# Ledger of designs, part 13: designed miniproteins, single chains, continued (4)

Each design is a single chain, and the fold is of that chain. pLDDT is the mean over its residues in the fold that is shown.

## One batch from the design tools (miniprotein)

Design m12421
Fold by ESMFold2-Fast:
Structure m12421 (fold): chain A 90 residues (1-90)
Amino acid sequence: SLEEKLEELAERLAEAVYAWAKEQFPEEASEEGARKAAEAVRENSLKAIKEGKQEEMAEVLREMAREAEALGAREIAATLREIAELVEEA
């Protein structure tokens, strides 16, 4: 289902965020913070789908992916792009 795929991608996003943050900013890295950030992406994506704003949300996610890529956070960028594709298909 869409919800199951989005949950799986959100978990992967949380792992990617935590891994990158731990490497770059070990004193500030938080597994809970990474999970909350991924949960916000999941909740906002579901809300956008329910409100018929899939295209707008996909664009926001791709903008976030570009920023992540600029910071060298390749796995975060890749996961955000996968979420954007899933949202557009909804």
Scores: mean pLDDT 88

Design m12422
Fold by ESMFold2-Fast:
Structure m12422 (fold): chain A 77 residues (1-77)
Amino acid sequence: MVEDVPDEKIEDLVIDLGKLAGLDVSGLKLSKEELEKARKIISRGLEAQRNKDEEKALESVKELIELIKEVIAEQKK
Protein backbone atom coordinates (compact mmCIF):
# COMPACT_ATOMS: atom_id res chain seq x y z
CA MET A 1 0.00 0.00 0.00
CA VAL A 2 1.23 3.51 -0.84
CA GLU A 3 0.45 4.86 2.67
CA ASP A 4 3.23 2.64 4.11
CA VAL A 5 5.82 3.62 1.48
CA PRO A 6 8.62 5.94 2.75
CA ASP A 7 8.71 9.52 1.43
CA GLU A 8 12.10 8.82 -0.19
CA LYS A 9 10.52 6.08 -2.35
CA ILE A 10 7.65 8.37 -3.38
CA GLU A 11 10.16 11.09 -4.32
CA ASP A 12 12.27 8.57 -6.31
CA LEU A 13 9.16 7.45 -8.22
CA VAL A 14 8.18 11.08 -8.96
CA ILE A 15 11.72 11.88 -10.21
CA ASP A 16 11.80 8.74 -12.40
CA LEU A 17 8.38 9.56 -13.90
CA GLY A 18 9.50 13.15 -14.54
CA LYS A 19 12.58 11.89 -16.41
CA LEU A 20 10.40 9.49 -18.44
CA ALA A 21 8.11 12.42 -19.34
CA GLY A 22 11.13 14.45 -20.55
CA LEU A 23 11.02 16.94 -17.67
CA ASP A 24 14.09 18.58 -16.10
CA VAL A 25 14.00 17.10 -12.59
CA SER A 26 17.60 18.05 -11.71
CA GLY A 27 17.64 19.13 -8.07
CA LEU A 28 13.88 18.56 -7.72
CA LYS A 29 12.80 18.60 -4.05
CA LEU A 30 9.22 18.01 -2.91
CA SER A 31 7.69 19.55 0.22
CA LYS A 32 5.71 17.38 2.65
CA GLU A 33 2.49 18.73 1.11
CA GLU A 34 3.67 17.91 -2.44
CA LEU A 35 4.71 14.39 -1.32
CA GLU A 36 1.24 13.91 0.22
CA LYS A 37 -0.40 14.97 -3.07
CA ALA A 38 1.90 12.62 -5.04
CA ARG A 39 1.09 9.77 -2.62
CA LYS A 40 -2.67 10.24 -3.12
CA ILE A 41 -2.28 10.31 -6.93
CA ILE A 42 -0.07 7.19 -6.89
CA SER A 43 -2.55 5.42 -4.58
CA ARG A 44 -5.40 6.11 -7.06
CA GLY A 45 -3.22 4.87 -9.94
CA LEU A 46 -2.38 1.63 -8.13
CA GLU A 47 -6.07 1.04 -7.31
CA ALA A 48 -6.92 1.56 -11.00
CA GLN A 49 -4.14 -0.87 -11.99
CA ARG A 50 -5.46 -3.51 -9.54
CA ASN A 51 -8.96 -3.04 -11.02
CA LYS A 52 -7.53 -3.25 -14.59
CA ASP A 53 -8.87 0.26 -15.28
CA GLU A 54 -6.22 1.38 -17.78
CA GLU A 55 -7.89 4.76 -18.48
CA LYS A 56 -8.00 5.73 -14.79
CA ALA A 57 -4.41 4.53 -14.31
CA LEU A 58 -3.30 6.72 -17.25
CA GLU A 59 -5.21 9.72 -15.81
CA SER A 60 -3.32 9.32 -12.50
CA VAL A 61 0.00 9.33 -14.44
CA LYS A 62 -1.06 12.55 -16.23
CA GLU A 63 -2.08 14.13 -12.89
CA LEU A 64 1.30 13.22 -11.36
CA ILE A 65 3.16 14.72 -14.38
CA GLU A 66 1.17 17.97 -13.93
CA LEU A 67 2.15 18.03 -10.22
CA ILE A 68 5.83 17.59 -11.21
CA LYS A 69 5.52 20.51 -13.68
CA GLU A 70 4.03 22.71 -10.93
CA VAL A 71 6.88 21.84 -8.51
CA ILE A 72 9.51 22.60 -11.19
CA ALA A 73 7.83 25.96 -11.96
CA GLU A 74 7.77 26.87 -8.24
CA GLN A 75 11.49 26.01 -7.83
CA LYS A 76 12.46 28.15 -10.88
CA LYS A 77 10.94 31.31 -9.38
Scores: mean pLDDT 78

Design m12423
Fold by ESMFold2-Fast:
Structure m12423 (fold): chain A 84 residues (1-84)
Amino acid sequence: SKREEIIEEMRKILEEMREIVKRLEENPNASERQKLLARMHLLSVESEVWLAEKNPDLPLEVMERMLETARILLEHLKELEKEI
């Protein structure tokens, strides 16, 4: 279903975000603030994926907006990693 496709895409984004957060956590040049911001972005997407999976009645339009938000947060993490 389209709903399952969106959840799968969000999970792929989440996996990429986890790899970035892991690299930031292991980077001695990353500040504690940068590490905290990265963890907060990751937690936000994890929460959205959980909500999407738990709420089968969520409108598809809302699901697509959640996916777009996940893409934006991933882009923010990539930019944060580049600053270090």
Scores: mean pLDDT 89

Design m12424
Fold by ESMFold2-Fast:
Structure m12424 (fold): chain A 76 residues (1-76)
Amino acid sequence: DLVERLRRLVEEAIRAAEAGDLGRARTLVHQALSVLEQLDLPEEVRAAARAHLVEAFEALERGDAASAVKHLRQVR
């Protein structure tokens, strides 16, 4: 189930970011974005989830784990 896969990737990304493993968190967010594009969701829901995943990725790139976790929690 791709929905369950997306949920697990987001949860793993949150745990990685909270543990300070920003590299792993970035990889998991990239995988979550790939899974999201495969889901049959209303476009408004997909666009909102994509925006939060992108904001989380950008936060991780600047070393802001707390901001990344806040955005990841908005996906699910």
Scores: mean pLDDT 85

Design m12425
Fold by ESMFold2-Fast:
Structure m12425 (fold): chain A 63 residues (1-63)
Amino acid sequence: MIKLTPAQLEVAKKILEGKSVDEIIEENKDNPELVRAALNIRYLAKFDNISEKEVAENLIKAA
């Protein structure tokens, strides 16, 4: 079981609120854990061939 980090949940919520991964990274560049969480969501979207918003929805459902 992949345990969701608090940073991944925070990024997922921001994406569902309409923020882009790039916007989240730019706003939080001083927080490496949040930047890594945002990049991880982008990576998962590319890997599963789905939108970043769908990854965010799936992560929140799993939490």
Scores: mean pLDDT 79

Design m12426
Fold by ESMFold2-Fast:
Structure m12426 (fold): chain A 69 residues (1-69)
Amino acid sequence: SQGQNILDALDKGVPVGSVGDAVLQTGQQLGDSKAISLANQGIQAYNNGNTDQATTLTRQSANTLIQKS
């Protein structure tokens, strides 16, 4: 699944700043309002320098995409 691919990328050490937009785009394509909200929060956290918070929110968004599939 697209959500699983995002989790796999993060687990392989791809920086969260490189995957945030992909999570948001996937949520938008699937119409998953919860995933979109979490992805936007993750992007904001990353832009504010909160990388750990961004990673947590991005993982939560990706997990939400998996659960709704």
Scores: mean pLDDT 83

Design m12427
Fold by ESMFold2-Fast:
Structure m12427 (fold): chain A 63 residues (1-63)
Amino acid sequence: MTPEERRRKAEEFKRRAQEEIERLEGVKRLAEQTGDEYGSQAAEEEKKRVEEEMRRRIEELEE
């Protein structure tokens, strides 16, 4: 894999992960507004999972 291809894939993945994180933040906000504590916690946990997956993917692409 070329450095250029690696950078492009990393940037695309970061963009998609950021979109998913923003969506989950919206879900958490709606859950908080409706008093759904479980939904709020689930959204926070999923956000952490997406952030960890992003980190793992970037590390793989940088090797």
Scores: mean pLDDT 79

Design m12428
Fold by ESMFold2-Fast:
Structure m12428 (fold): chain A 84 residues (1-84)
Amino acid sequence: MSYSGEELYEKYGKSMLGEKAGLDGKPASPEAPDLSKLVPEEKRGLYIYLLIMDPASLGLPLPNFSGRFSEEDILALLEYIETL
């Protein structure tokens, strides 16, 4: 399946993580992290990767996305979120 990162985020990420993946201080739920304050810029990609692949490692009760997407889809999603 070949979605753009923006399409993947709009369809699957936005309802779980908020409009800017919490990077603007507006997470979708109280359980989502405020990434704008918690994640240093140099480690942002790693934290976004963990948020998508293993949200439980961040203490989040979110579904694991890795079983639903190809490697290419995950990379597109990561690249999109890093532009937010």
Scores: mean pLDDT 61

Design m12429
Fold by ESMFold2-Fast:
Structure m12429 (fold): chain A 73 residues (1-73)
Amino acid sequence: SVEELLEEAVRDAEEALELADSEDPRVQAAAAILGIGAAANVMIAERLGGEEAREHPLAKKAEELLKELGIEA
């Protein structure tokens, strides 16, 4: 569902932000992959749910978290 995709995007983006501060390049790479996955989930949710999904509080939260990672959703 759209809400499940947005909830997953928020969780993945939060985890990516935590991992992004790691000194290990492999952990930083994992953070980047997780962030890209979160961005993809936002895009899929917005495609399926249209304007209501785009204006959803979880979509806004995921977009702000992704912005901190330097990723455009």
Scores: mean pLDDT 83

Design m12430
Fold by ESMFold2-Fast:
Structure m12430 (fold): chain A 80 residues (1-80)
Amino acid sequence: AAEAAAAEASALIEAMVEENREKMIELLMKEYGLSREEAEEALERGLARAQAAAAKLAAVDPEAALAKTEAMVAAVREEV
């Protein structure tokens, strides 16, 4: 259950990042004054941290982990 929820949350985060990669890179460059390479690295680090956080929550509350991940993905899609 927890491992399955963590995998599902991770997949949702990865799919959202893949769908919006260019827009996220452009926003990071604009918002923080990063180079394209720095923005790509920041996005990769952010993805890894988000997946780790989702996995940690899934270990305690699989349902909450999925719900929070879905809400976060929806919020990012609205922002990007």
Scores: mean pLDDT 77

Design m12431
Fold by ESMFold2-Fast:
Structure m12431 (fold): chain A 76 residues (1-76)
Amino acid sequence: GPLAERAREAAERAAEAARAGDAEGSKQYLHDAMNYGVLAASRGDEEGAAEAAEAARRAFEVAKQNPESYRASLDS
């Protein structure tokens, strides 16, 4: 659904920011991806919420591979 698509877009932006060394941008986009998951869950879209969570998790793994971006991700 649209919320899952928004979450995937935000997660992709987070991964791009992490690779570029933009720690704050990566953190903000990860937060956006997680928020889309919460919105999907609140509307009863369990599958959309799961897709959003998976997208955010993958982006977080990219951030972990970039130490300068990873530090920002730890302070949620």
Scores: mean pLDDT 76

Design m12432
Fold by ESMFold2-Fast:
Structure m12432 (fold): chain A 68 residues (1-68)
Amino acid sequence: AAAEAAAIRAGANTLIEKDPSVKELAQKALDAVDAGDLRTARIYFEKAMRKASPEAVAAADQAYRDAL
């Protein structure tokens, strides 16, 4: 649980840095992580990943894996 929360936080922050167009969705994932709601965090992180540029997705996926 803690590892997954850290992974979503790392991935979502990377998405915000690389692709500002998904900032709102990625921020909702971060807010859900801070609230302890991992289910909601996963949903918004997944939505952000689907809309983000391929470069942002690749960077976020790497950050997520590194934090696990």
Scores: mean pLDDT 84

Design m12433
Fold by ESMFold2-Fast:
Structure m12433 (fold): chain A 57 residues (1-57)
Amino acid sequence: MELLRDEFGNLIDVDEIKAQLEKLGVTSKEDLEKLPREKLLGAFKNARSYEDILKAL
């Protein structure tokens, strides 16, 4: 299982991910840990892993 954008994270548009996270009320790693994973994946079609979302914060 090798997805270039997921594996590197840095190839993803971090600014767009941060904007989406703020709309979900997520501004920190702690907020991410409180959100259901399926809700995060539903909001981020381009962010496939929880780790990529964490790096965007």
Scores: mean pLDDT 58

Design m12434
Fold by ESMFold2-Fast:
Formats: sequence, structure tokens, C-alpha cells
Structure m12434 (fold): chain A 61 residues (1-61)
Amino acid sequence: SAEDVLKLLEAAFGLPVTADLSDERTRILARYLQRELGLEEDGVLDEATERAIAEWERQKL
């Protein structure tokens, strides 16, 4: 899920693992993730972001 990928990014950057989008640092990571997926960088984990994450995770295996 997008939440799980955000937690992995938080851990990779040495941040607290919360996936809390009220944290500005977590929102920056959410926007970064959306950019890498070719989506708009709004920092919202919408259905388009969740679908892109599911597809990306299956391909990255």
C-alpha cells in the first residue's frame, strides 16, 4: 500500500515511521513518491496513488 511505501521511505531517510500526512516531512515524501510514479504531487494518498503503488510494488519484486 502507499502507507507501507511511505513508512519504508521514512525509515530510509531516518525519520519516525508514522505515515502521518499531517507531518510536513511525511507529506514531502508522499509528493516525492507521486513524482516518481508520474502523478500530481498533491501529497494526498488518493485511489490513483494507491493503484500506482500496487502496480509499482508488483513490478519492483
Scores: mean pLDDT 75

Design m12435
Fold by ESMFold2-Fast:
Order: sequence, then structure tokens, then C-alpha cells
Structure m12435 (fold): chain A 100 residues (1-100)
Amino acid sequence: MSEKEKFIESIERGIEVLEEDVERLVAAIEKADPELAREFRERMEALIEKLKALLEKAKTATEEEVPAIEKEVQAIMGEMLRLARETRERLEARGVTLPE
């Protein structure tokens, strides 16, 4: 399997896991704060759509373009991790603990 093929498969699997994790986290957040759950879902869904767009771009990209796409994917993943941490911290400040 080429590095590009491995990268594409990694993003596809990552998106599937992220969609499941977002639904689980949203359900947990909604019990404590429905508005925060809605904001979190909307922002995470927007980032997932950006990942899906990068996945489609990667499928038509040259091998030389893959490193630039990887950097964009890493930036989006970083934003997702930051959003999840900030949301957890906001809930923990109110005595709510989220599942992993």
C-alpha cells in the first residue's frame, strides 16, 4: 500500500471514530448543558466536514501534495482536541465529568 493510500485509509477510519465519539460526547454533555451540547456538535460537525473535504482532495492529490494535506488534517485535529478539552473543562468547573 502506498503512503497516500495509507493516509487516505487513516483519515477514513478517523472520521468514522470521530463521528461515533462526537455522538457519545454530545449525549453526555446534553444531560448537563443542552446549549453547550448543541454548540459542541455544530462545531465538531463543521470540523468533520473539513476533514471529509481534505479526504476528497487527498484522493485526487499527487504524492507531492500529500504532506501539505497532512498538515491541514493535523491542524483540524488539533482544533478538535482543543474544543473537546475546553468543553470538558467548562463542564468539570460545574462538577460534571465526561466519559473518555
Scores: mean pLDDT 81

Design m12436
Fold by ESMFold2-Fast:
Structure m12436 (fold): chain A 72 residues (1-72)
Amino acid sequence: MGAAESVARAARAGVAALGAETADGDALYHASQPRGVAAGGIAGRAVEELGGSADAEAASRAYKELATRLFG
């Protein structure tokens, strides 16, 4: 439990923070209209920015679980 868990939690927290910050469905829906793609982009960029070459496989697994929980 390391970078993968942190990346998954950060992405999930980001989505939750958007909802809490806007406090209205219109702004949230408009900002994250392609929420599935947006969340994927956030997670992917986080992995790239972190530069976790060794953690890439773990991050990939964490993202799959995150996507299932957030969008499944």
Scores: mean pLDDT 50

Design m12437
Fold by ESMFold2-Fast:
Structure m12437 (fold): chain A 82 residues (1-82)
Amino acid sequence: GSAEKGKELYKEYYESMAGENGEGKMPGVPELKGIGKKVSKEFIVDYLRNPEKYDPGTPIPSLEGKLTDQQIEDIAEYLMTL
């Protein structure tokens, strides 16, 4: 994955809800700052595909069918740096 490409995709799909540094701007959006120290990258990838599975009623959109596997991996690489 590419954290640089993931950062741009994060800005497009998540920054308005989660904040520039993953601080969580909206109710129902988890704090992503330091997430890479708490969970695996594989968990982050699964969450990005199926946010409702882990957090029912979340405003976070599923990326399944909207982004390629590589693009989801790139976002996960970026989140691991927060």
Scores: mean pLDDT 74

Design m12438
Fold by ESMFold2-Fast:
Structure m12438 (fold): chain A 81 residues (1-81)
Amino acid sequence: SKELLEKAWLLVYILVNEGIANGLSKEEILERVRAALEEVPGLSEAQKEALLRLAEELIDLGYAGKLTEEDIRRAYQEALA
């Protein structure tokens, strides 16, 4: 459902921002995201992989100092597609 995807997206967004703020490696952040998504009942493997791909993009942009509000909005919309 859309509500399920919104909750999964929120988990991704929080974990990515927390990980970057705490200086975690990309690999550490992605493992935390993967573990959190496995705890969300009803997500398909395709949905989990799509969310992990969005997480990776946000991590790369964030560490490069290029992450914008527009990038976050786009990722949110892609997560709900």
Scores: mean pLDDT 85

Design m12439
Fold by ESMFold2-Fast:
Structure m12439 (fold): chain A 64 residues (1-64)
Amino acid sequence: PVLANLFAAEGVLEAAIDIAKAGYATPQELKDAERGLEGVRADLERAEQIAETLSKLLGKPVEL
């Protein structure tokens, strides 16, 4: 499912950022990870809007 994959990607990037902040990454690697997390969160918002629209049109819950 698309949503499950996006939630997994968000969790992995959050964990990577925590490790980076502990001093295991360069400032550039930290910025790249933060940018990736922002992108995944934007994709989650879009996916939720699509699911809501489809659920409204079909009259039943839609899972992505």
Scores: mean pLDDT 77

Design m12440
Fold by ESMFold2-Fast:
Structure m12440 (fold): chain A 89 residues (1-89)
Amino acid sequence: SELQKKINELKTKLEESIKKARDYAKKGPGGAYNELVKEPNYLAAFEGLDPEFVKEVRKNADKGTPEDGKKAVEYVKEAIKLRNEIEKL
């Protein structure tokens, strides 16, 4: 099914976006938390995708690199967008 192929491609992109969000937030966990808390809906949605990771980010909220935090938020937003696209199919 072409629909199944599209779903599988979107799932792959979703997994890649989650991984990249984690990789950038590991470099600046406090920065990632500080950027995510400015947009509570994205933080809550990402908790649904990766609850253990959000717990680690909060634990390190006092440590931050603003650039890595902003990049982590970009990938969180992309992951949420991809999840919403999958749910509409």
Scores: mean pLDDT 74

Design m12441
Fold by ESMFold2-Fast:
Structure m12441 (fold): chain A 89 residues (1-89)
Amino acid sequence: SEAEKLVREAEELIRRGADAKEVLEKVRRAAEAFLAENPDLSEETRRQLEGLIAGVDEAIRLLERGELSEEEAMEFGRYAVEQLRDLLA
């Protein structure tokens, strides 16, 4: 699936020490792909994914404004990848 591919790409970016913004943008695309591929998701899971996308968008904005550190943004990126991986398992 596209979602699985994007999650794998995000995991590879983290392993290679890529910038947090690049990881977060990949996570956002993975979550959007997961929503598109799974129209029959429970309301709870859909809300969790929508919340994850909103969190990623906020993290990117704060990072660009210098209000979130690279380390804090990357920690959130790792958390988001783990959440998506668990949903794909």
Scores: mean pLDDT 88

Design m12442
Fold by ESMFold2-Fast:
Structure m12442 (fold): chain A 94 residues (1-94)
Amino acid sequence: SMKEEAKKKIAELVDEIVRLLVRRRPHALDTVLELQRLAQELLEKIDNNAPVEEILKILDRMRDLALAALADDPEAAARVEELFKEMEEIIKKL
């Protein structure tokens, strides 16, 4: 289904963000764990057909967490912004 494809793509994008954070901020384990927890919550909201606005609020929290961890790394921050923008586009098409 389109929903299952969206969930798979979002999980892949989250995994890329996590790998980037682990590489650039190896001491930000708490941020990575919270990001993974929020990603699970986001995917559960998609499964439950939550309003797109609620799903986007979780995505915004994830984005704020990741960007705060990368405040001193503009190259990594720009890449993470691109990945969050792709996730936003996927969610808006649900």
Scores: mean pLDDT 89

Design m12443
Fold by ESMFold2-Fast:
Structure m12443 (fold): chain A 67 residues (1-67)
Amino acid sequence: HMKPVLTPEEKELTDEEIEEFRRRMREAAAQLKVPPGATLEEQKKLFQEMRDKVRSELIERRKAREA
């Protein structure tokens, strides 16, 4: 279980990128196909995968921007 705080990778982002991350997470969450009977554990897995993808995209953009 992770703390309700940003991961080390996410903490490397700027405040603006963190806000974009939150916006993208909300949009991605709206697109998640969570079945009505999904357990909390299943929901956590889906959310974790979504979060990993969004976070990776933002980190890649950050590194590309600084190059």
Scores: mean pLDDT 70

Design m12444
Fold by ESMFold2-Fast:
Structure m12444 (fold): chain A 64 residues (1-64)
Amino acid sequence: SEEVEKLLYEANKIAYENPTVEGYEKALDLIKEAVKAAKDKDSLDLATKMLEGAKKGLEAMKAA
């Protein structure tokens, strides 16, 4: 859905422009909203993969 794609785009943009713990936490919140908004399998799969990536990124930032 357009809503899911927009949320994922904003999340990716925030993570890219703000490679910090705070930036990744904001991106995670948007991705969680995208997962909740997903009504079809493709949107859910995409949002879930983004969520996994963002969680790993946040984990790496906290380990630094």
Scores: mean pLDDT 81

Design m12445
Fold by ESMFold2-Fast:
Structure m12445 (fold): chain A 75 residues (1-75)
Amino acid sequence: AEERLREAIAEVEALRREARSPEARAAAARVLAEVPAAVREAEEYLGDRERALEAVAEGLRRAAEQIRRLDEALA
């Protein structure tokens, strides 16, 4: 789960650095800033760290897809 979260964070980090639109870069930065709180909230809700990390990783992957679509629409 930690590996998957690390991979998902790296994907959003790449969008923060490489996205063409300022809006997509700002969205990526915002999503990354929310990760520590998202992990804490998911862990509290699920009562399971492994499941919490996996849930946050999947959420980040979906966010990355939405940010890519935003970048394509604004480019």
Scores: mean pLDDT 84

Design m12446
Fold by ESMFold2-Fast:
Parts: C-alpha cells; structure tokens; sequence
Structure m12446 (fold): chain A 81 residues (1-81)
C-alpha cells in the first residue's frame, strides 16, 4: 500500500506540474482540465485506500494533494485575472 501511495502522489504531482505550466503559458482551460484530472486520481486512490482499511494513508494522500493544490491556486488565480 505504501508503494501505491507513492505512485498516486507522483501522478498527482505530475498533473499539477503540467497544470502549472499550462497556467504560466496562459492556457487556463488546459490548466483547469489537468487539475480536474488530478482531483479524479486523488478521489480514486482515496476510495481504494479506505476500502482496504488504510484510513491513515488516505489522510496522508489527501494532505499531500491539498498542500500541492494550495501552491498552484496562486498561479491559477493570476491566470484567471
């Protein structure tokens, strides 16, 4: 399960990094689509972890994703202005 969490974190980080690049390029639509995809990855991973009784890892993954989303929010807000 720990390996699964690291894989999920890596995928979320990749999608958020692509979203950041899209916002920096002024491609707001692509940036938002990539953030939505990252949210879906998070939702599926959290559901699986909870189904397997790993609420500890589910909370860790959510905390990681929330921190990453908060970092990108400033870039997204600037692109939307």
Amino acid sequence: MEEFVEEAKRRIDELIAEARRAFEAGDVERGLALLAEAEEVLREAVERLRKEGREDLARELVAHAVARMREIAEVAEAALA
Scores: mean pLDDT 83

Design m12447
Fold by ESMFold2-Fast:
Structure m12447 (fold): chain A 70 residues (1-70)
Amino acid sequence: MEEVLERIRRALAKVLTPEQVEKAVDIIREGIEKNLTPEEVAERARAAGFTDREVAIVVDAYLGAKNLLK
């Protein structure tokens, strides 16, 4: 888990600010732990103040993390 989240944090740091990266990693961690749908992850990202483009980045990172854990 933490190794996958660290890889995601590094990838997101290329396109998001440090504060946005930490919010995104927290949302992704919750999504993995609760097995949330991509739509539920998108809603949490919007609630956290992400734009539609940033929401897509967070959802893509979430799906990537889920694939790395398979």
Scores: mean pLDDT 82

Design m12448
Fold by ESMFold2-Fast:
Structure m12448 (fold): chain A 120 residues (1-120)
Amino acid sequence: SKEDFIKEVIKILEEWGRKVLEVVKESLENKKSIEETIKKLKEITEETIKKIEELGKKYNVSEEVTKKVIELVEEATELVIDLFKQLYSDKSKSIEEILEELKKGLEEAIKRFEETLKEL
């Protein structure tokens, strides 16, 4: 059902957010380049999109609904990348402070997803 699709999508988005935080933490702790970090974030997003497409097919959800969810994931990824770029340039913040700000941004993005999915 559409409701089951939405529930599974929310679980996938929570997993996506966890993986994003893990990649950023690893990149900051190991002094990886901003370019490598962005590449990893985009790879996680591509994996997330594939899972959403597979769920849409499994639950016989319309292509329009699946496409809308994918667009939201892509928008959230760009917001995360922009936030990471801003935080990466801030030498006054600890790794813990950067991760806390990113976590807040991800929680807000997931909340907007949940609100939008309720309209579908």
Scores: mean pLDDT 81

Design m12449
Fold by ESMFold2-Fast:
Structure m12449 (fold): chain A 95 residues (1-95)
Amino acid sequence: MLKERAVELLREYLKLSSEEQERLREEFTKKYDIDTLEKLSDKELKEVLLRALVLDSEEAVSNILSVISKKKDQMANVLEKKYRKLREELKRLAE
């Protein structure tokens, strides 16, 4: 299930040191710039969005939602609401 997978990814991320967490966030944000994201399929964009939320990369989330919005405005709105709620749940579990 999506929620269980997100919790497991978050658990792995939280086991890392603060320095390693920051490095992964920076590497992820650098890897998934606008040019790279525009080349991804809708399915790949959804998966990358989930990982961006787990890593708490605001820049990557913003870039991904921008690309999705240009391709399919309706999908972007639905995904934003769904993943915003998931992010709140993940933040609560991390506390």
Scores: mean pLDDT 74

Design m12450
Fold by ESMFold2-Fast:
Structure m12450 (fold): chain A 71 residues (1-71)
Amino acid sequence: SEEERRRRAEELLEEARREMERAGEETNRLDEEGLKSSKEERRKLIIEGASITVRALGRFVRAKVEAKELL
């Protein structure tokens, strides 16, 4: 039903939001780790954090598209 599709869309967006929140927590952890690291290690952590953020954003965008397709 349309109601079931709306619920699924809401669940997809909620899960994507939680994934973004977890990504934020992980990037914060990496930032804190970087403050105690060598320049070379800090560079790697910055790149890792950026990659995590980009992947989470990509998943969020895909979830928004899928949610709209369900409606």
Scores: mean pLDDT 85

Design m12451
Fold by ESMFold2-Fast:
Structure m12451 (fold): chain A 98 residues (1-98)
Amino acid sequence: DNSQLQIQSARGASQLGNVSSLFRGRRIVGARPASDDDQQRMMDRMGLSPDDYTLLVLDQQGPLSDIFSSGPPGQQRQLDVVTDQARRLNQSMSLVPR
């Protein structure tokens, strides 16, 4: 399933910052901690300690940021795909320092 691969790709450490940037200016309507398994997996991928950071899943409303419209074609395509999946899920993830 292409959509599942896109969701898994969006959850990758290198893409988490890009996904968070796409949600700049959106209204946060809910937040919850990610599962312990997702916390550990994402922190390990980023080289971060779960003692220093908490991973939150954010439910958001409003338009997604178009800050990537001027990026390289290949990267823009990847971010467009991630943006479409994020719109369908109405979710993002954020790292919060302790």
Scores: mean pLDDT 50

Design m12452
Fold by ESMFold2-Fast:
Structure m12452 (fold): chain A 90 residues (1-90)
Amino acid sequence: SKEELEELAEKLLEIAREYFKASSNVRKGIAALLRAIGAALEVQQLEDPEEALKLLLETAEYILEVAREENLPEVAAKAEELIEEIKEKL
């Protein structure tokens, strides 16, 4: 549902914000925030729920990769949890 997509987008934004606060790389932190904001806004415009879920998935996978590169296990764990939740809805 649209409500479920909004909830997933909010979780994505929270994880991106946590990555930004934990990261020592300001550029990567800003990039993650902008990608998450862009995904959350685009989800509101997408008519196909599957396309919306795929966009959220792609963005969450990006945050997982950069969190792993910086050894941020708490952020990585939250991103992995969100990825599994999105995959369950696909």
Scores: mean pLDDT 87

Design m12453
Fold by ESMFold2-Fast:
Structure m12453 (fold): chain A 75 residues (1-75)
Amino acid sequence: GAMAERGRELGREGEELFKEGKELLKSEDREDILRGIGLVLRGIGLAFEAALLGKKSGDEEALELAKRGGLKKDL
């Protein structure tokens, strides 16, 4: 259902942010490192949102939480 698809979207987005952040943390550039930290934290946040959707019964409230946790690729 819609909840499951939203959870998958958040999980994938979080995974990609986490991967990008980890690569940036290998940089010598302070700005890239700070950006990497931000992306890792956002990825973790999206993973928590995805896990929350997996526990919820009902669809509308879980979808609202997913939208609120839907951080963009911007820092």
Scores: mean pLDDT 71

Design m12454
Fold by ESMFold2-Fast:
Structure m12454 (fold): chain A 75 residues (1-75)
Amino acid sequence: SSAEQLAALLAEGKEEIERLANEYKDDPILFVRKVGDLIREVAARARALGLSGEQVLALVFELTEHARKLLKEIL
């Protein structure tokens, strides 16, 4: 279902953002750039799977807020 696909993309995206935070802990600017690339890729995958615009926006918002919380820990 679209709800299961959304949940899977959100979980995968959060794990990847956490991996990026560990990898780029000494370069917060590069971390932000890599997160932007990841969110763009995840949003494109969500659209390709037929998720609604509202679901894609919710995914982008949740991943962005997760990244912001991790960025505060790096700064």
Scores: mean pLDDT 88

Design m12455
Fold by ESMFold2-Fast:
Structure m12455 (fold): chain A 108 residues (1-108)
Amino acid sequence: EKFKEKAKEILERILDSLRQALSQYATPEQKAEIDKLLEQFRKKAEEAIENSKTYEDFIKKLEELFREFVSQVESLLSDEQAINFTFWAYVALRVFKEEVKKLEEEEK
């Protein structure tokens, strides 16, 4: 149970980092749509944490949800913004996966 709570905390931290990166160049209209996509992704990711039976199942679902999220955000951004966002977004996903794996190992 502590695993799921900590995984959600790590998720929120990663989402906040993405929001801060986007805030420097996104227009007010882009920010509104991106915030909506971030909230939809957060909700679906939290559902994946709650409903996944194994760490491997959770990560697979998360990667699918994250690909959809990144594609949706890219559609709202210029080509230059999209390249920068996609690079840092996948770096953030890698960090998230590493931190969540450490939590799974602690629950042995």
Scores: mean pLDDT 77

